# Ledger of designs, part 6: designed miniproteins, single chains, continued (5)

Each design is a single chain, and the fold is of that chain. pLDDT is the mean over its residues in the fold that is shown.

## One batch from the design tools (miniprotein)

Design m16175
Fold by ESMFold2-Fast:
Structure m16175 (fold): chain A 120 residues (1-120)
Amino acid sequence: DDEKLARELTEDPVRDQGQSLRDKVDRLRQAGVDLDRERVQRVLDFIRDAARRAYELYQEYLEQGVGPLPAALLALQEVVRENREEFEEARKFSIELDRLIAELEGDEELKEKVERIEES
């Protein structure tokens, strides 16, 4: 099923990032942390929209005669290029959530990982 393969190549990597973000939000909410609900929803909506856009671009590249794998890679590159600031905001928000989780859970390994990412 070419349509299923197209979704797995274009939507699944972006969807998996969205699920990871949702899991972090759920952990913090269960711990009683009050997160900016509008920011959470905005980032999640963006990830979902980016996945859909990647699939649309993938179909356009296929119509131009590009093969499935290079079409998927070009579609993902284009979505990231078009939405560079939004992807950077999503990444920054994910790092902020990791920092809060590390602080709440006393996870020294996660604290060291976050500190290294912030220094980069």
Scores: mean pLDDT 78

Design m16176
Fold by ESMFold2-Fast:
Structure m16176 (fold): chain A 77 residues (1-77)
Amino acid sequence: SKQAQLDELNAQVQKLIDLAKKLGIDEAIKAIDLARQAGLILINGQTPENLKKAQELLEQAQPYAEKAYEILAEKRA
């Protein structure tokens, strides 16, 4: 359902926000910026077109979030 898709996207955005706050790493900030842009598109309307654009932005955010996680993991080693 559209609600389930929105709930999943919102959960993913919240995870990126929480991670960026904890990490203080530039890559985390880039990931949160892209996730915020996705959120703003969805606030403007949950149309199929907007959901696709939001997904593309979240996909762009993923490598930055992964890099931020790798940096954190390296610091813990």
Scores: mean pLDDT 77

Design m16177
Fold by ESMFold2-Fast:
Parts: sequence; C-alpha cells; structure tokens
Structure m16177 (fold): chain A 119 residues (1-119)
Amino acid sequence: SEEYAKKLKAGEPVTIVAGPKEFEEILKGIAEALEGVKRPPVTVALILRKGERLPLYMLTQLPLFEKTILLGDRASYEAVLERLKELGFEPFFGGRLSHVELPETSLEEQKELARKIAE
C-alpha cells in the first residue's frame, strides 16, 4: 500500500490486483493519496471470494477509480452488482465496471490471471 500511495502522489497510474480483505487494507493505505483527486488513475482487479460480502466502505470507493474489474463466478458478481444498484452506486461507474470469470484455482493463480487481464 505504501508503494501504491507513492506512485499515486507522483501522478503515476496504479494497477491493484487483490482479494477483498487485502484490497480493504490497500484502500486504507492509499486514502490520503486519493484526497481531492478526481478520477485517480487506478485500475482495480478485485478477486471475488464465494460467500464473502464486500464491506460498504469498499463499495463507496470503487466508483471513484478509473477502471474496476470484478473477477469471479457469475453469482458472486451479480450479488455485488445488486448491492451497488440497491445503494444507487452503479450509475457512478459509467462504462468503467466490468466482470471477468476466473477458473476455480488457487488465489495465487487467480491473481496471476487477473494481472494479465488488467494489463
């Protein structure tokens, strides 16, 4: 997160590949670097975990980013999308929210695939 904050303060684009728990900690670490920045140059490749609910704080932050890719099974993606619609946040993404299905492999393999998709 310190490396991401440094790049963002320098105006450099950042690609974040993480599961929800790791991403929540990254968001806390970059919060100061995002202050007052319109559409920070952040691409988020968020690996959804089956049965894991995304915290409200994360859902409020995702529409601020240049690009958000939700990676996981269709049901996990639709559960997040339904919550975003319920909260009124979906329209704030515009065309910047996408979904990609990942094979049922280890988190490490999913992160490697997600990195290639985000590039």
Scores: mean pLDDT 80

Design m16178
Fold by ESMFold2-Fast:
Structure m16178 (fold): chain A 98 residues (1-98)
Amino acid sequence: GKEVEEARREVEEAVRAIEEADKSKDPSKAVGYAIRAVGSGVGAALSALRSEDKEAARDELEEGIRRTREVAAKSKNPLAKLAGEGAANQLRAGLEKL
């Protein structure tokens, strides 16, 4: 449903923000992307929790955790690694409430 699609879009935004933080040579921009990544993780968790399709919501959060951790693991920038772990932790908090 709409909430599952919103959760998916927020996961995609978190992944993009982690990648942008990793590529950023400007520390201020890297911090901005890191904050955005964690915020998108929160957004995905909240959207999933509002979903009537609990199984689809769980699948999106589980995939989101996998993707954010994978991007964080491949990152060289410590801020990108921290942002990815932060986003994954927010997604897991949502998953535990489902």
Scores: mean pLDDT 89

Design m16179
Fold by ESMFold2-Fast:
Structure m16179 (fold): chain A 83 residues (1-83)
Amino acid sequence: MSAVEKALEELRSDPDFSKLKVPHETVERVVKALLARPNDKGEFPLYNLTTLKLADFAKILKDYGIELSDEETEEIYKFLTGK
């Protein structure tokens, strides 16, 4: 099982995932983007989101080619960071 498959399984098991207004396919695409490239410390952004600001999160999504509204970006950011 790949790191992406494990992350998606954990995402789908989260009780708050079904409550998101953003389409589930969009959220899964974001999770895949956060696992596409590790940072300078060898850590994937998905596993270090608590240090990531909303603006940095939005930049990563754009760099991966994911186009989201500000509202969708904020909702997914809050869900993934638990803030």
Scores: mean pLDDT 73

Design m16180
Fold by ESMFold2-Fast:
Structure m16180 (fold): chain A 73 residues (1-73)
Amino acid sequence: MKQQLVAEARAYVESLGAAVASERAAFLQGFKEIEQAANDQEAAIQLRKLAGYARSQGLLDLANFLEQKADEL
């Protein structure tokens, strides 16, 4: 399930294109950390951190999407 979640989140970020060009590297690193998490609890913590970053950048829909995925773990 974690791989599917990361794939969906990555597709969402790629769909935003130029709107997130400056933030893209940070999101990709965050996704790598989520994939490398030892368990679902750690993955959820990393997802919520990434959602907080998205919110700080004004990407509210992406932040809400990432928080929803964290709650599903």
Scores: mean pLDDT 78

Design m16181
Fold by ESMFold2-Fast:
Structure m16181 (fold): chain A 70 residues (1-70)
Amino acid sequence: SSELLEEIKKLLISTPKDRLIARLKAAGVSEEDAEALAEAAEKGDIQKIDEILNKNKERYEEIKRALAGK
């Protein structure tokens, strides 16, 4: 859902890069996508964040849980 996507984006931007990569990988995101998402979040590259998240739509719930520390 759009709400879930917006929550994920906020968590991506507010979480330190090293923690982001580890949590994204724990959620089942590939290492390549996890590193790319963390870099895009650090740079504030919203277009790139949307692109990579769109490749991982089936994992949104897992990503949200991992980033929220649940």
Scores: mean pLDDT 82

Design m16182
Fold by ESMFold2-Fast:
Structure m16182 (fold): chain A 78 residues (1-78)
Amino acid sequence: DLIDKIKNSSSVSKTGLGFPGGVTVVRPKNEEELQKAIEEVSKGADRLVVVYPKSEEEAIAAAKTATLGERLLIVLPK
């Protein structure tokens, strides 16, 4: 499971987003689901970074770069 790999690869403690380092991972079915995810993750965040990885390896690498105080949204391809 990619989500479990992301959780295990991060060195940062959970921030309340279900992942260490404040990372949220989504696989939206359409643009509306993507926009909803962006709105939910951006609430109360000082900075939001949205990443569109081309591979699972890129998604894991992005999750490892997450910092406390920043929110990271990883958007997986369909």
Scores: mean pLDDT 63

Design m16183
Fold by ESMFold2-Fast:
Structure m16183 (fold): chain A 65 residues (1-65)
Amino acid sequence: VTREVAALIEAIGIAFEHGASVRSRLVDGRWLLTVSAETEETARRTYEELKRLAERFPFLEVRLE
């Protein structure tokens, strides 16, 4: 398992913990994680935690849908 796959699995786990969804795409050599949820509050909290994850894994970028 590569570091990239491990980071993506952790990101998915964070989304499930918050009740959000995450889409991942490879863009310009970096993994773009797009966060969405049924409520803006859930999406924002998930986004903030994923941004902290991206500090540990610099190939990740996080965006709200």
Scores: mean pLDDT 81

Design m16184
Fold by ESMFold2-Fast:
Structure m16184 (fold): chain A 87 residues (1-87)
Amino acid sequence: SREEILERLDEIEDAMLGALLRLRETGDPAAVAAADAAAQEISARSAEFMALYNDPSASLEELEAKLEEYEAWARELLARMDAILAA
């Protein structure tokens, strides 16, 4: 359902925001810069997804496919942020 799609989106965005906060809390200029870049990427991709979600012509299948793309990208972003924290 559309509600389940929003629940999944909320879960992955919560994870990304948590990593973003951890990077900012380090106070390291490189980590903070990475967090700012990540925030811009998240904002742009979230806006793209929400535009599709709010399109009344979008099918559930289209939303699920777009969410899977978003989740795959989010996993890669999380791995990049975790690598910076581990350095």
Scores: mean pLDDT 86

Design m16185
Fold by ESMFold2-Fast:
Structure m16185 (fold): chain A 110 residues (1-110)
Amino acid sequence: MALPAAPEEPLSPDEFVKLVLERAKASGLDKVTFHIVIRDPETGEVLAEGTIVVDLSNVANVVGAKLRILGLLLDAALKSPKKEAILDVEVTLEETGEKFVYKVKVRKLP
């Protein structure tokens, strides 16, 4: 089965993190590097960008990678003028050059 139609339905931050980690596992590599660019879909402005290394052989690194991904989404949410926004998240798996685009829904807490 092909990957789910994630672009038609916005992902929560937790669902997005899960999909990124599933792609890391599917690579067959012990260590993968994701380059993540988060954009405002209306303006194309880059709200947050980062490179995250996932070492699947190290549980503490996997937890740290989850927190870093969530931190990028939070940074993008804080830079957005909207309290609730759907963001374009572009993920590049550096080892393969494979590129993915997701819609992720984020909220600012007060």
Scores: mean pLDDT 78

Design m16186
Fold by ESMFold2-Fast:
Structure m16186 (fold): chain A 59 residues (1-59)
Amino acid sequence: TLKEQALQKAEELVENSQDPEFYASLSPAEVLRLAAERYREQGRDDLAEKYLEYAKAVE
């Protein structure tokens, strides 16, 4: 399901972060929203939109 995919993406983001303790303290939705903002900064609007959909699926 979309929710299962979103949770896997959130776990990957925490594991690959530069501050795992900080990111582990966030909810999956918060981690995914942060990733969406990062993609927007990079001009990757398609990925930003996709990660916002993931965040909504896990709220």
Scores: mean pLDDT 80

Design m16187
Fold by ESMFold2-Fast:
Structure m16187 (fold): chain A 65 residues (1-65)
Amino acid sequence: SVEELKEEALKAAENPDYTRVAQILKALREIGVDPEELEKLRQEILDIMADVHPTAAERARRAAA
């Protein structure tokens, strides 16, 4: 679903996998998700990636709980 893809993109951003993020955003565009909603998601991804570095593994573990 669209919601699952958005969640997967956010998870990919937490373990900064730029390629995976790009693949998911492309898939959402192909499904026809609203451009404004995609732009909002992109901004959320950028915010997460900015925060990831110091404790990336710890953040990933917490998110999986």
Scores: mean pLDDT 71

Design m16188
Fold by ESMFold2-Fast:
Structure m16188 (fold): chain A 69 residues (1-69)
Amino acid sequence: APTPLPREESDAAFALVDATLAARGYTKAEERVEQRVEGDTVFTTRHSVYQNAAGERVEVTVVSAEPAP
């Protein structure tokens, strides 16, 4: 089962993916951010789709978990 990353690690990983794909000619074509609360935890799911000039697509999904305020 996918284990959610801490928010800081999720953000850092996503920034690295963005930079790496941009360096290879990919642009972010689609992005969706969804949040849900389960008990005392807030789960944030980020879906990003990147596309290059050749029409090739890469989809990245990251789930992070944070304590609810």
Scores: mean pLDDT 77

Design m16189
Fold by ESMFold2-Fast:
Structure m16189 (fold): chain A 66 residues (1-66)
Amino acid sequence: EPVRVESEVDDVEEGRAWLVRQLEANGWTVTRVSEPVTLPDGSVVATIEALDVEGRPVVVTITQPA
């Protein structure tokens, strides 16, 4: 089962781009990046799926609060 990580960001587009760059710079393989989705409460969410340096699946959910 993937390790699940949740993080809050001020800007989901910037946070997504920054996190992808950091994961790749650290030798992780990014396997999926979702488009940001606006939820009914006004928050914006994006999901990044990656494999760490040992090949373990990790799912990161970033949330921009409403």
Scores: mean pLDDT 81

Design m16190
Fold by ESMFold2-Fast:
Structure m16190 (fold): chain A 99 residues (1-99)
Amino acid sequence: DAALKAAKDYQELIKKAEELEKKKDPEAEKLKKKIEDFKKYVLELGKLLGIEEVGEAAVKAIEEGDLEKAAEYLKKLEEARQELAEKYGEELLELEEAA
């Protein structure tokens, strides 16, 4: 559900940026920056988690308007991120115990 909402919100940002660009609205640049930042976040997260192909597939699915596929890939990224956060927390506890 959260992943599907994120995919929809990102697709809406793309559409709004295109609409504002056609109207020559200066806010179009601000939306384009947010779109690029989100794309970079998803791609770098995929690389960090060792599933770069999933990150790339998520971005492509959003750009193509396949929100169901986008949500599926975003869920995989979030699950992998959560597992990394749990492992990182355990390593921090071990470092505090050793220090």
Scores: mean pLDDT 74

Design m16191
Fold by ESMFold2-Fast:
Structure m16191 (fold): chain A 79 residues (1-79)
Amino acid sequence: MAAEEERRRAEEESERNTKISEDALQVARQSKLAEVGRAMAKLAYENAERNRQLGFDEHAAKNRKYAEEVEKIAEEYEK
């Protein structure tokens, strides 16, 4: 019972982290500021690492892709 509750809680955390990373991508696109984009990319990378540690590799991979896209956007705004 406790193990099932912990796993469900971890899955909910993983889903929440993924949503935060998705929102971070939107913030980066709307801000058009390299500094904001870098901050959003760091947050998405941290969420990817956290989800990987929780054992949700697919969610972690999705967060990492969001982070990479945000980082690319930040680089474009520095030009």
Scores: mean pLDDT 82

Design m16192
Fold by ESMFold2-Fast:
Structure m16192 (fold): chain A 74 residues (1-74)
Amino acid sequence: SVEEARRRVEEADRLLREAERLREQGDVDGALEKVAEAVRVLGGSATLGLRDPETGEPALEISEEVFDTRLRAA
């Protein structure tokens, strides 16, 4: 339901904020674990109907790779 999706998004947002704090502390591995957990909480995003038109992958799963790419660029 929309309400369950909303709760998952809120929980994922909290995890992403915690990941940002860990990154600021220099705990890159801990930050990546929190990002992975946020993606899992969002439940593969297919349930929300969000997909990247270029790759066909769920948009929320792509956010993990985008975060990793940004981390390597830093």
Scores: mean pLDDT 61

Design m16193
Fold by ESMFold2-Fast:
Structure m16193 (fold): chain A 61 residues (1-61)
Amino acid sequence: SKAEQAAQRAENAAKAAALLGREEGAKIHTDYAKKAREAAQKGDAEAAEKYMKLAGDASGG
């Protein structure tokens, strides 16, 4: 589903941040990835996409 794909993308962003060794950024990505996964489990594609974008933004700032 779209929600599952959003959660998967958020998890990939969290893994990428962890590989870069940025402790604070990695934590933020991980938190957003968890929220995206929770939204996907509830079938909330909108919330999952929102958290996916927030996970991505945290890597660029």
Scores: mean pLDDT 73

Design m16194
Fold by ESMFold2-Fast:
Structure m16194 (fold): chain A 61 residues (1-61)
Amino acid sequence: SEDEKIRKSIESGEKAIETGSRSTLLAVLKELQELLKITKNEELKKRIEELISRVKAKLAE
C-alpha cells in the first residue's frame, strides 16, 4: 500500500539520522518534505514532521 511505502521511507530517514553523512541528511530532508506534501495519514504526517525536525537539528550540529 502507499502507507507501507511511506513507512519504509520514514525507516530509511531514521537510519540516515543515526548513520548518514551530511549529504545523506540533506537528501533525506528533501525527500521527507516532498513525502509530507502527499501523505494523508495523520499519524504518518506526525512521524514525518518529527523526523524532519530531528534531521534539521542534526544538520545544525
Scores: mean pLDDT 81

Design m16195
Fold by ESMFold2-Fast:
Structure m16195 (fold): chain A 72 residues (1-72)
Amino acid sequence: SKKEKAKELLEEGNRKFEEAEKALQAGDLDTARSLLETSIGLYKKALDLDPENEEAKENLLRAVEKLNAIDA
């Protein structure tokens, strides 16, 4: 189902986001940027399948904010 696929994409996005946070803590900005871009893409795909998913919306916003902070 669409909701089942959305859940899998959300879980994969969360995994990439956690890896990005670890990379940021280590000062690896290039790795963090790539992982944040990947997590953003996964959250957007999850929202295409389940537009009302609040966790995906919140985590997408956080990932975008962290990516913007790297470029600042």
Scores: mean pLDDT 89

Design m16196
Fold by ESMFold2-Fast:
Structure m16196 (fold): chain A 65 residues (1-65)
Amino acid sequence: MIDEIAKAISERLGVDYEVARAAVQLVAEGKTIDEAAEEISKRFGVDYDLAKNVAEAAKKLLEKK
């Protein structure tokens, strides 16, 4: 589940699979979009706005399965 969602986000947004996977995991654990985006930005050195878009995509896909 997490791996499938992460791959879909990676392909759609052109981000590394590891970035997408971390965002999906953080959101699935109950982190807010802003908290997940901050963690991803710090961990992978990606732009905050990009990290926030990845976290938003993860939340939408997790809510719809």
Scores: mean pLDDT 81

Design m16197
Fold by ESMFold2-Fast:
Structure m16197 (fold): chain A 96 residues (1-96)
Amino acid sequence: TKEELLKKLDQIAAGELDLEEAQKVNDEVLELNDPELIEKAKEAHAKRLAPQAAALAAATRDGASNEEALAIAEARAEEAGDRALLAAIAEERAAR
């Protein structure tokens, strides 16, 4: 139900769901094509990914180039199958 998906999206934002479950929730949201759920999912994944964005910024300051840091993060995201992180990395590249 929509209420169950909203609850799971709150859990994603809090970092309480594992990656596989978070991606299943995202797939269900996209299948329903509800604009409210889609916006909530964008916000939830942005909150989930915020620590990773901070880690990328820290790696860049510690002597990794922006390009090297992004390439490493992209390879790890591909190995993990983290589609939301891959999308965030692509957006970061496009902003440069």
Scores: mean pLDDT 70

Design m16198
Fold by ESMFold2-Fast:
Structure m16198 (fold): chain A 88 residues (1-88)
Amino acid sequence: SRLETLQRLNKTVGKLIDAAENGDVEKAIKYLKEIVDILIEDFGMTVEEALRVVEQLVDSLLDQGLITEDQAEKIRKELREYEKKLKE
């Protein structure tokens, strides 16, 4: 259901914020990839649309000081590789 999908998305975003606050870049990348999958599979977004949404989340984390510029660069690189994998 839409409610169950929204609850799953909200829970995953919460885990992303917790990982970012704790400096756990590997977990942040994991949860961003899970958010991409939810947006594509459950919300019917294209790969490009889903990646645009999660790139905005990365920008928000950086703007709020929850991640560093170096961490944001690493995350963006991993999201680009994930985009390539999803298009194969």
Scores: mean pLDDT 89

Design m16199
Fold by ESMFold2-Fast:
Structure m16199 (fold): chain A 90 residues (1-90)
Amino acid sequence: SIVDRLEEVKEKLVRAIRERNVDRILEEIRRATELVVEFTRRHHPELYDQVKAEMQALLERAERASDEELLRLAEDVVHFLEAMIEELRA
């Protein structure tokens, strides 16, 4: 399910943050953006173009971020994924 895939990405991202593994943080942020875009395409097609653009901007920001900025951004992404998972479980 999408919830299981979001939980897997969240868990891997939390681990990558703890380990300060920049390459893995970037990989998991990319996976998160891909899941969010695919979910939006299927369930909220009217928001697809907007969400795709927002997720592309997030990836560009992550790729250009310093290590400290990337860690902070990754924590924000974890919080976003937690909120999305909670909404989908409700």
Scores: mean pLDDT 88

Design m16200
Fold by ESMFold2-Fast:
Parts: structure tokens; sequence; C-alpha cells
Structure m16200 (fold): chain A 77 residues (1-77)
């Protein structure tokens, strides 16, 4: 596992979440965040499990249930 790459993805996810919190969600930002979280779930070491869960929870809180339902399949597929 490339630790530096994982840290960069987590930092990018946090920045996108901060933008969504300040300016509201857009489909492009939510899609990018879902793609990052999927990559982290598939490739990050177990030590990042709690951080990834926190990022996923924040995404769930900032987006509509309907939009999340449409994107959920991308995280589990």
Amino acid sequence: SNLEKVEELIDEARKILEEIEKYGPTLAKVQRLVDILKELVENAPDEFYEEIKELTKRLNELTSPELLRQLRDQLVA
C-alpha cells in the first residue's frame, strides 16, 4: 500500500466535504467524493478504517437520501 497516496486521497476527500459544507453539494463533487471513498475502501490499509467511515458518514449527512441511494451501488459493487 502506498501510504502517501492514501493520505492524499483522504485530504482531497476532506477538501471536497468542506466545499460541500460551505457552498452546497453538486453532482460532480458528490461523484468525485464517492469515487475517492470507493478507492479508499478497496485499497487503504485497515489503520485508515475509522477515517474512511467518518468521511462516508459526513457524505451521508450532506447529501439527499435519494442521491445517496443512487450512488450507494458504486461503493458496494
Scores: mean pLDDT 78

Design m16201
Fold by ESMFold2-Fast:
Structure m16201 (fold): chain A 80 residues (1-80)
Amino acid sequence: SKEELKQELLEEGKRFIDFAKKNNYSKEDIKKRLETLMKTAKRLLSKEDVQELFDEMIKYAEEKGLDEIVETIKELQKKY
C-alpha cells in the first residue's frame, strides 16, 4: 500500500541519516543520496506525503542534534 511504502521510505531515510553521520558524509554526498530517495518518493507518493517525509526526516535529524544534516535536508526540500 502507499501507507506502507511511505513508512518504508521514511525508515530508509532515517537509516541513511544515521549512516551519513557515522561515516562523515559530505553535504554533496548527503544531497545526492537523499535526492535519489526523494525522487522515488515524488514518483510514487502525493506532494503532501513527500513534504511529510521531508518534515519527519528533519525532525529526526533535529532530535539527534545533526545541524548540518538538518540544513542539507531543508535545502533539498526547497526543490520539491
Scores: mean pLDDT 88

Design m16202
Fold by ESMFold2-Fast:
Parts: sequence; C-alpha cells; structure tokens
Structure m16202 (fold): chain A 90 residues (1-90)
Amino acid sequence: ELKEEALRVLDRMIEIASKSDSPVAKAVRNLLESIKKLIEKTDDPEVLKRALRMAIAAARTLLHHFKDQPPEVQAEVERAIAELERLLER
C-alpha cells in the first residue's frame, strides 16, 4: 500500500518534470525514474525510506527551478512533496 502510493506520486512528479525541456527538469525526471525503479524492486523499508528522501530532494530541486513556471505547476510540485513527506512519516 505505502509502496503503491509512493509509485503513484513519483509517476505524477515525472509527468510534471516532463512539462519542461530545461536540462534541470530532464535531469530530475531521469533521477525520479531511477528512484521509481529502486522502489519497485525493494521490499526493504529502509531502502524505501531512503528512496523517498531522494525523491523529496529531487522534487525540491525541481520546485526551486520552476519558480518562473505558472503557480498551478508549482502547487502540483508542492503537493507531491507534501504527499511524499507524509508517506515518509509512516
């Protein structure tokens, strides 16, 4: 359940990152795709928590880079970060 929720949030983040052609957005998308594969392969809760922390860091980098994007796009990134942080607290 936690793993499935995390994968859904990462898929949404990858879609958001794909809205920009910037090198930073492309790098964040590639990193999120790698983190997604790590989450799909692991049954270790500690590895899952590390992957979630990496995803949060990547999302924060994307949000900082997206400061010139429309407010609704920034809000989507902020919501994804909040959801990942909530999953990490469980």
Scores: mean pLDDT 82

Design m16203
Fold by ESMFold2-Fast:
Structure m16203 (fold): chain A 98 residues (1-98)
Amino acid sequence: LNTLPVTDNLIENILYVVVGDPSPEKVEEIKALAEELKPEVLKIAEEGIKSGDSKKMVEKIIELLKKALPEHAEEIESIINDRFKDAKPEQILEYIKA
């Protein structure tokens, strides 16, 4: 991630990695998409904390992002699963809130 815009926002970071080397114009599109997805991702994360089921939380986040970027579905699934394989629901929520 050394050449990509650095942000604490998980959704933006995933979208930057999936798109690769985004142009300045594409960075604006990614930020807009991340902002659009944020309320739904936060809802999934809050439900995951309440249930204690981090695996189901991760699966729901993957499905949401795959719907937004179907061309990159495999990369999204791989990146998110690798990122969250050992994460607690509270940690996932922190990454999303940033």
Scores: mean pLDDT 70

Design m16204
Fold by ESMFold2-Fast:
Structure m16204 (fold): chain A 86 residues (1-86)
Amino acid sequence: MEELIEKIKEKVDELRALAERYGASPELMAAIDELKRVIEENPEDIDRALKLARQVATLASDEGHPELLRLAAEVIKLLEELKKQR
């Protein structure tokens, strides 16, 4: 569990850094920041984190950022794996 949470945090940090580098919209950046907050403050609220990660993926797709979409999809997969272990 702890290892998966740390891996998710690393991927969200990577996602945020790339989004900033690529000039992602304020809406996409806000969604990433909220996802990071939920994972840091309420890591037990997997359903909320999944909802936010899916929102990030949708925004990344809509804005045409394939690398951000890839990272968001990886975060979703890790969150789904974490949910199956509870």
Scores: mean pLDDT 84

Design m16205
Fold by ESMFold2-Fast:
Structure m16205 (fold): chain A 105 residues (1-105)
Amino acid sequence: EKEKEIEKFKENALRSLDGAAYYIGIAAKNPELAEEVRKKVDEVLKQMDPELAEHGRKLVDEGIEKGKKEADKYTDVEARNAYRNALGAIEDAKYYVEKMKELEK
């Protein structure tokens, strides 16, 4: 059923955003990198329906707070690696959102 496939893509998109959020929190040791990644997350959320976007925003905010609590344990190199991991997770989320939109057509 098409609806079940859409639901799985929604779940995968939210999971990817949650992962990205945690890495953004770690990268917050470098504010410029964290801001850039958060902007890219917002671009993905804008492509979702309002209810899903609201859920995703809450998930991202919670994940960032969790990552920030651990950021001081990481070096600048590790913070840059977290930034790259966040970018990858955002691309995954974008992929799932695009697939979901294809099925909604």
Scores: mean pLDDT 79

Design m16206
Fold by ESMFold2-Fast:
Structure m16206 (fold): chain A 92 residues (1-92)
Amino acid sequence: SEEEKLKELKKLVEEGKYEEALELAKEIIENSKDKKKALREVLKIFYENKKYEEGTKVLDYAVFELGIKVSVEDLEPEVELALERMREVLDK
């Protein structure tokens, strides 16, 4: 079920359906037994498609609305690089 939803999320992101993608991303994370793992998988989909702003909105939701504690070690290397670039974009 979660794998099927992640596949649908990837399609929505690739098709530029960002409102639907953000809603599905939130649903995947909220309903996951491992919220940190679900967050990593979701962020990877956005960041691999260079959707840094949209990925940041999901990260913001996970941290502030769901209270998920996220560290660099909880994220994949591709997400770390995306986060550095997003910080540069948001701060400049």
Scores: mean pLDDT 75

Design m16207
Fold by ESMFold2-Fast:
Structure m16207 (fold): chain A 55 residues (1-55)
Amino acid sequence: MSKEEVLKRLEEGREKALKEVPGVGGEALAQTGEDLLRQVKTMSDEEAEKLAKSG
């Protein structure tokens, strides 16, 4: 899986969390998604692929 695919999956998860869990719970999930997006952006393509295959 490419780094772009990993980022796409994380963005989809964030959007889903905001839609399905409104309020404080949804904001907490969205923040976790933001943190993961930042991490993946600082990772190499190999690390991003490894994360995608492990999760």
Scores: mean pLDDT 71

Design m16208
Fold by ESMFold2-Fast:
Structure m16208 (fold): chain A 88 residues (1-88)
Amino acid sequence: IKLSEKQKKALEEFVKKNDDLIESFGLDPKNEGHRKALLNYLEKELEEYDKDGDGKISKEEFKEFLEDLLRNNPNKEEEIKKLMSLLD
């Protein structure tokens, strides 16, 4: 799957700034390998949202992913909304 540069940067910044999210996955936010593992996990999960099968994530599919993430992490609403705002 191919994420846009904005989508990749948005996910990287989201993971980098949300220690609580990393901890919620049973990972250590101080461990660079764990942060990278979560980022890779999220990118692979995002593949499930490629409904068109074109190997790309649309803005709409990415929003659906973030909405699902918000449903599972309602205490992260502000951070997820900021992530959404980085999309064109």
Scores: mean pLDDT 69

Design m16209
Fold by ESMFold2-Fast:
Structure m16209 (fold): chain A 69 residues (1-69)
Amino acid sequence: MEASRLVYEAMSRYVSDETALLQAATLRAAINSGQDPVDLLLDMAKRYESKGDYERAADFREAARRLEE
């Protein structure tokens, strides 16, 4: 629920990228289907980190941390 919102808000910071918005919608659907939101956020962070997008990865890790806090 809150994780779905946080993921969408993080992705919306890059609204010029339609792929990012589509990814956010996919993650929201997965979270609503009962998947662990923290796990999904960390997976996204790892994906961006692997591509050298450390800033985006940090945003997703921070969102996961705040969700558990």
Scores: mean pLDDT 66

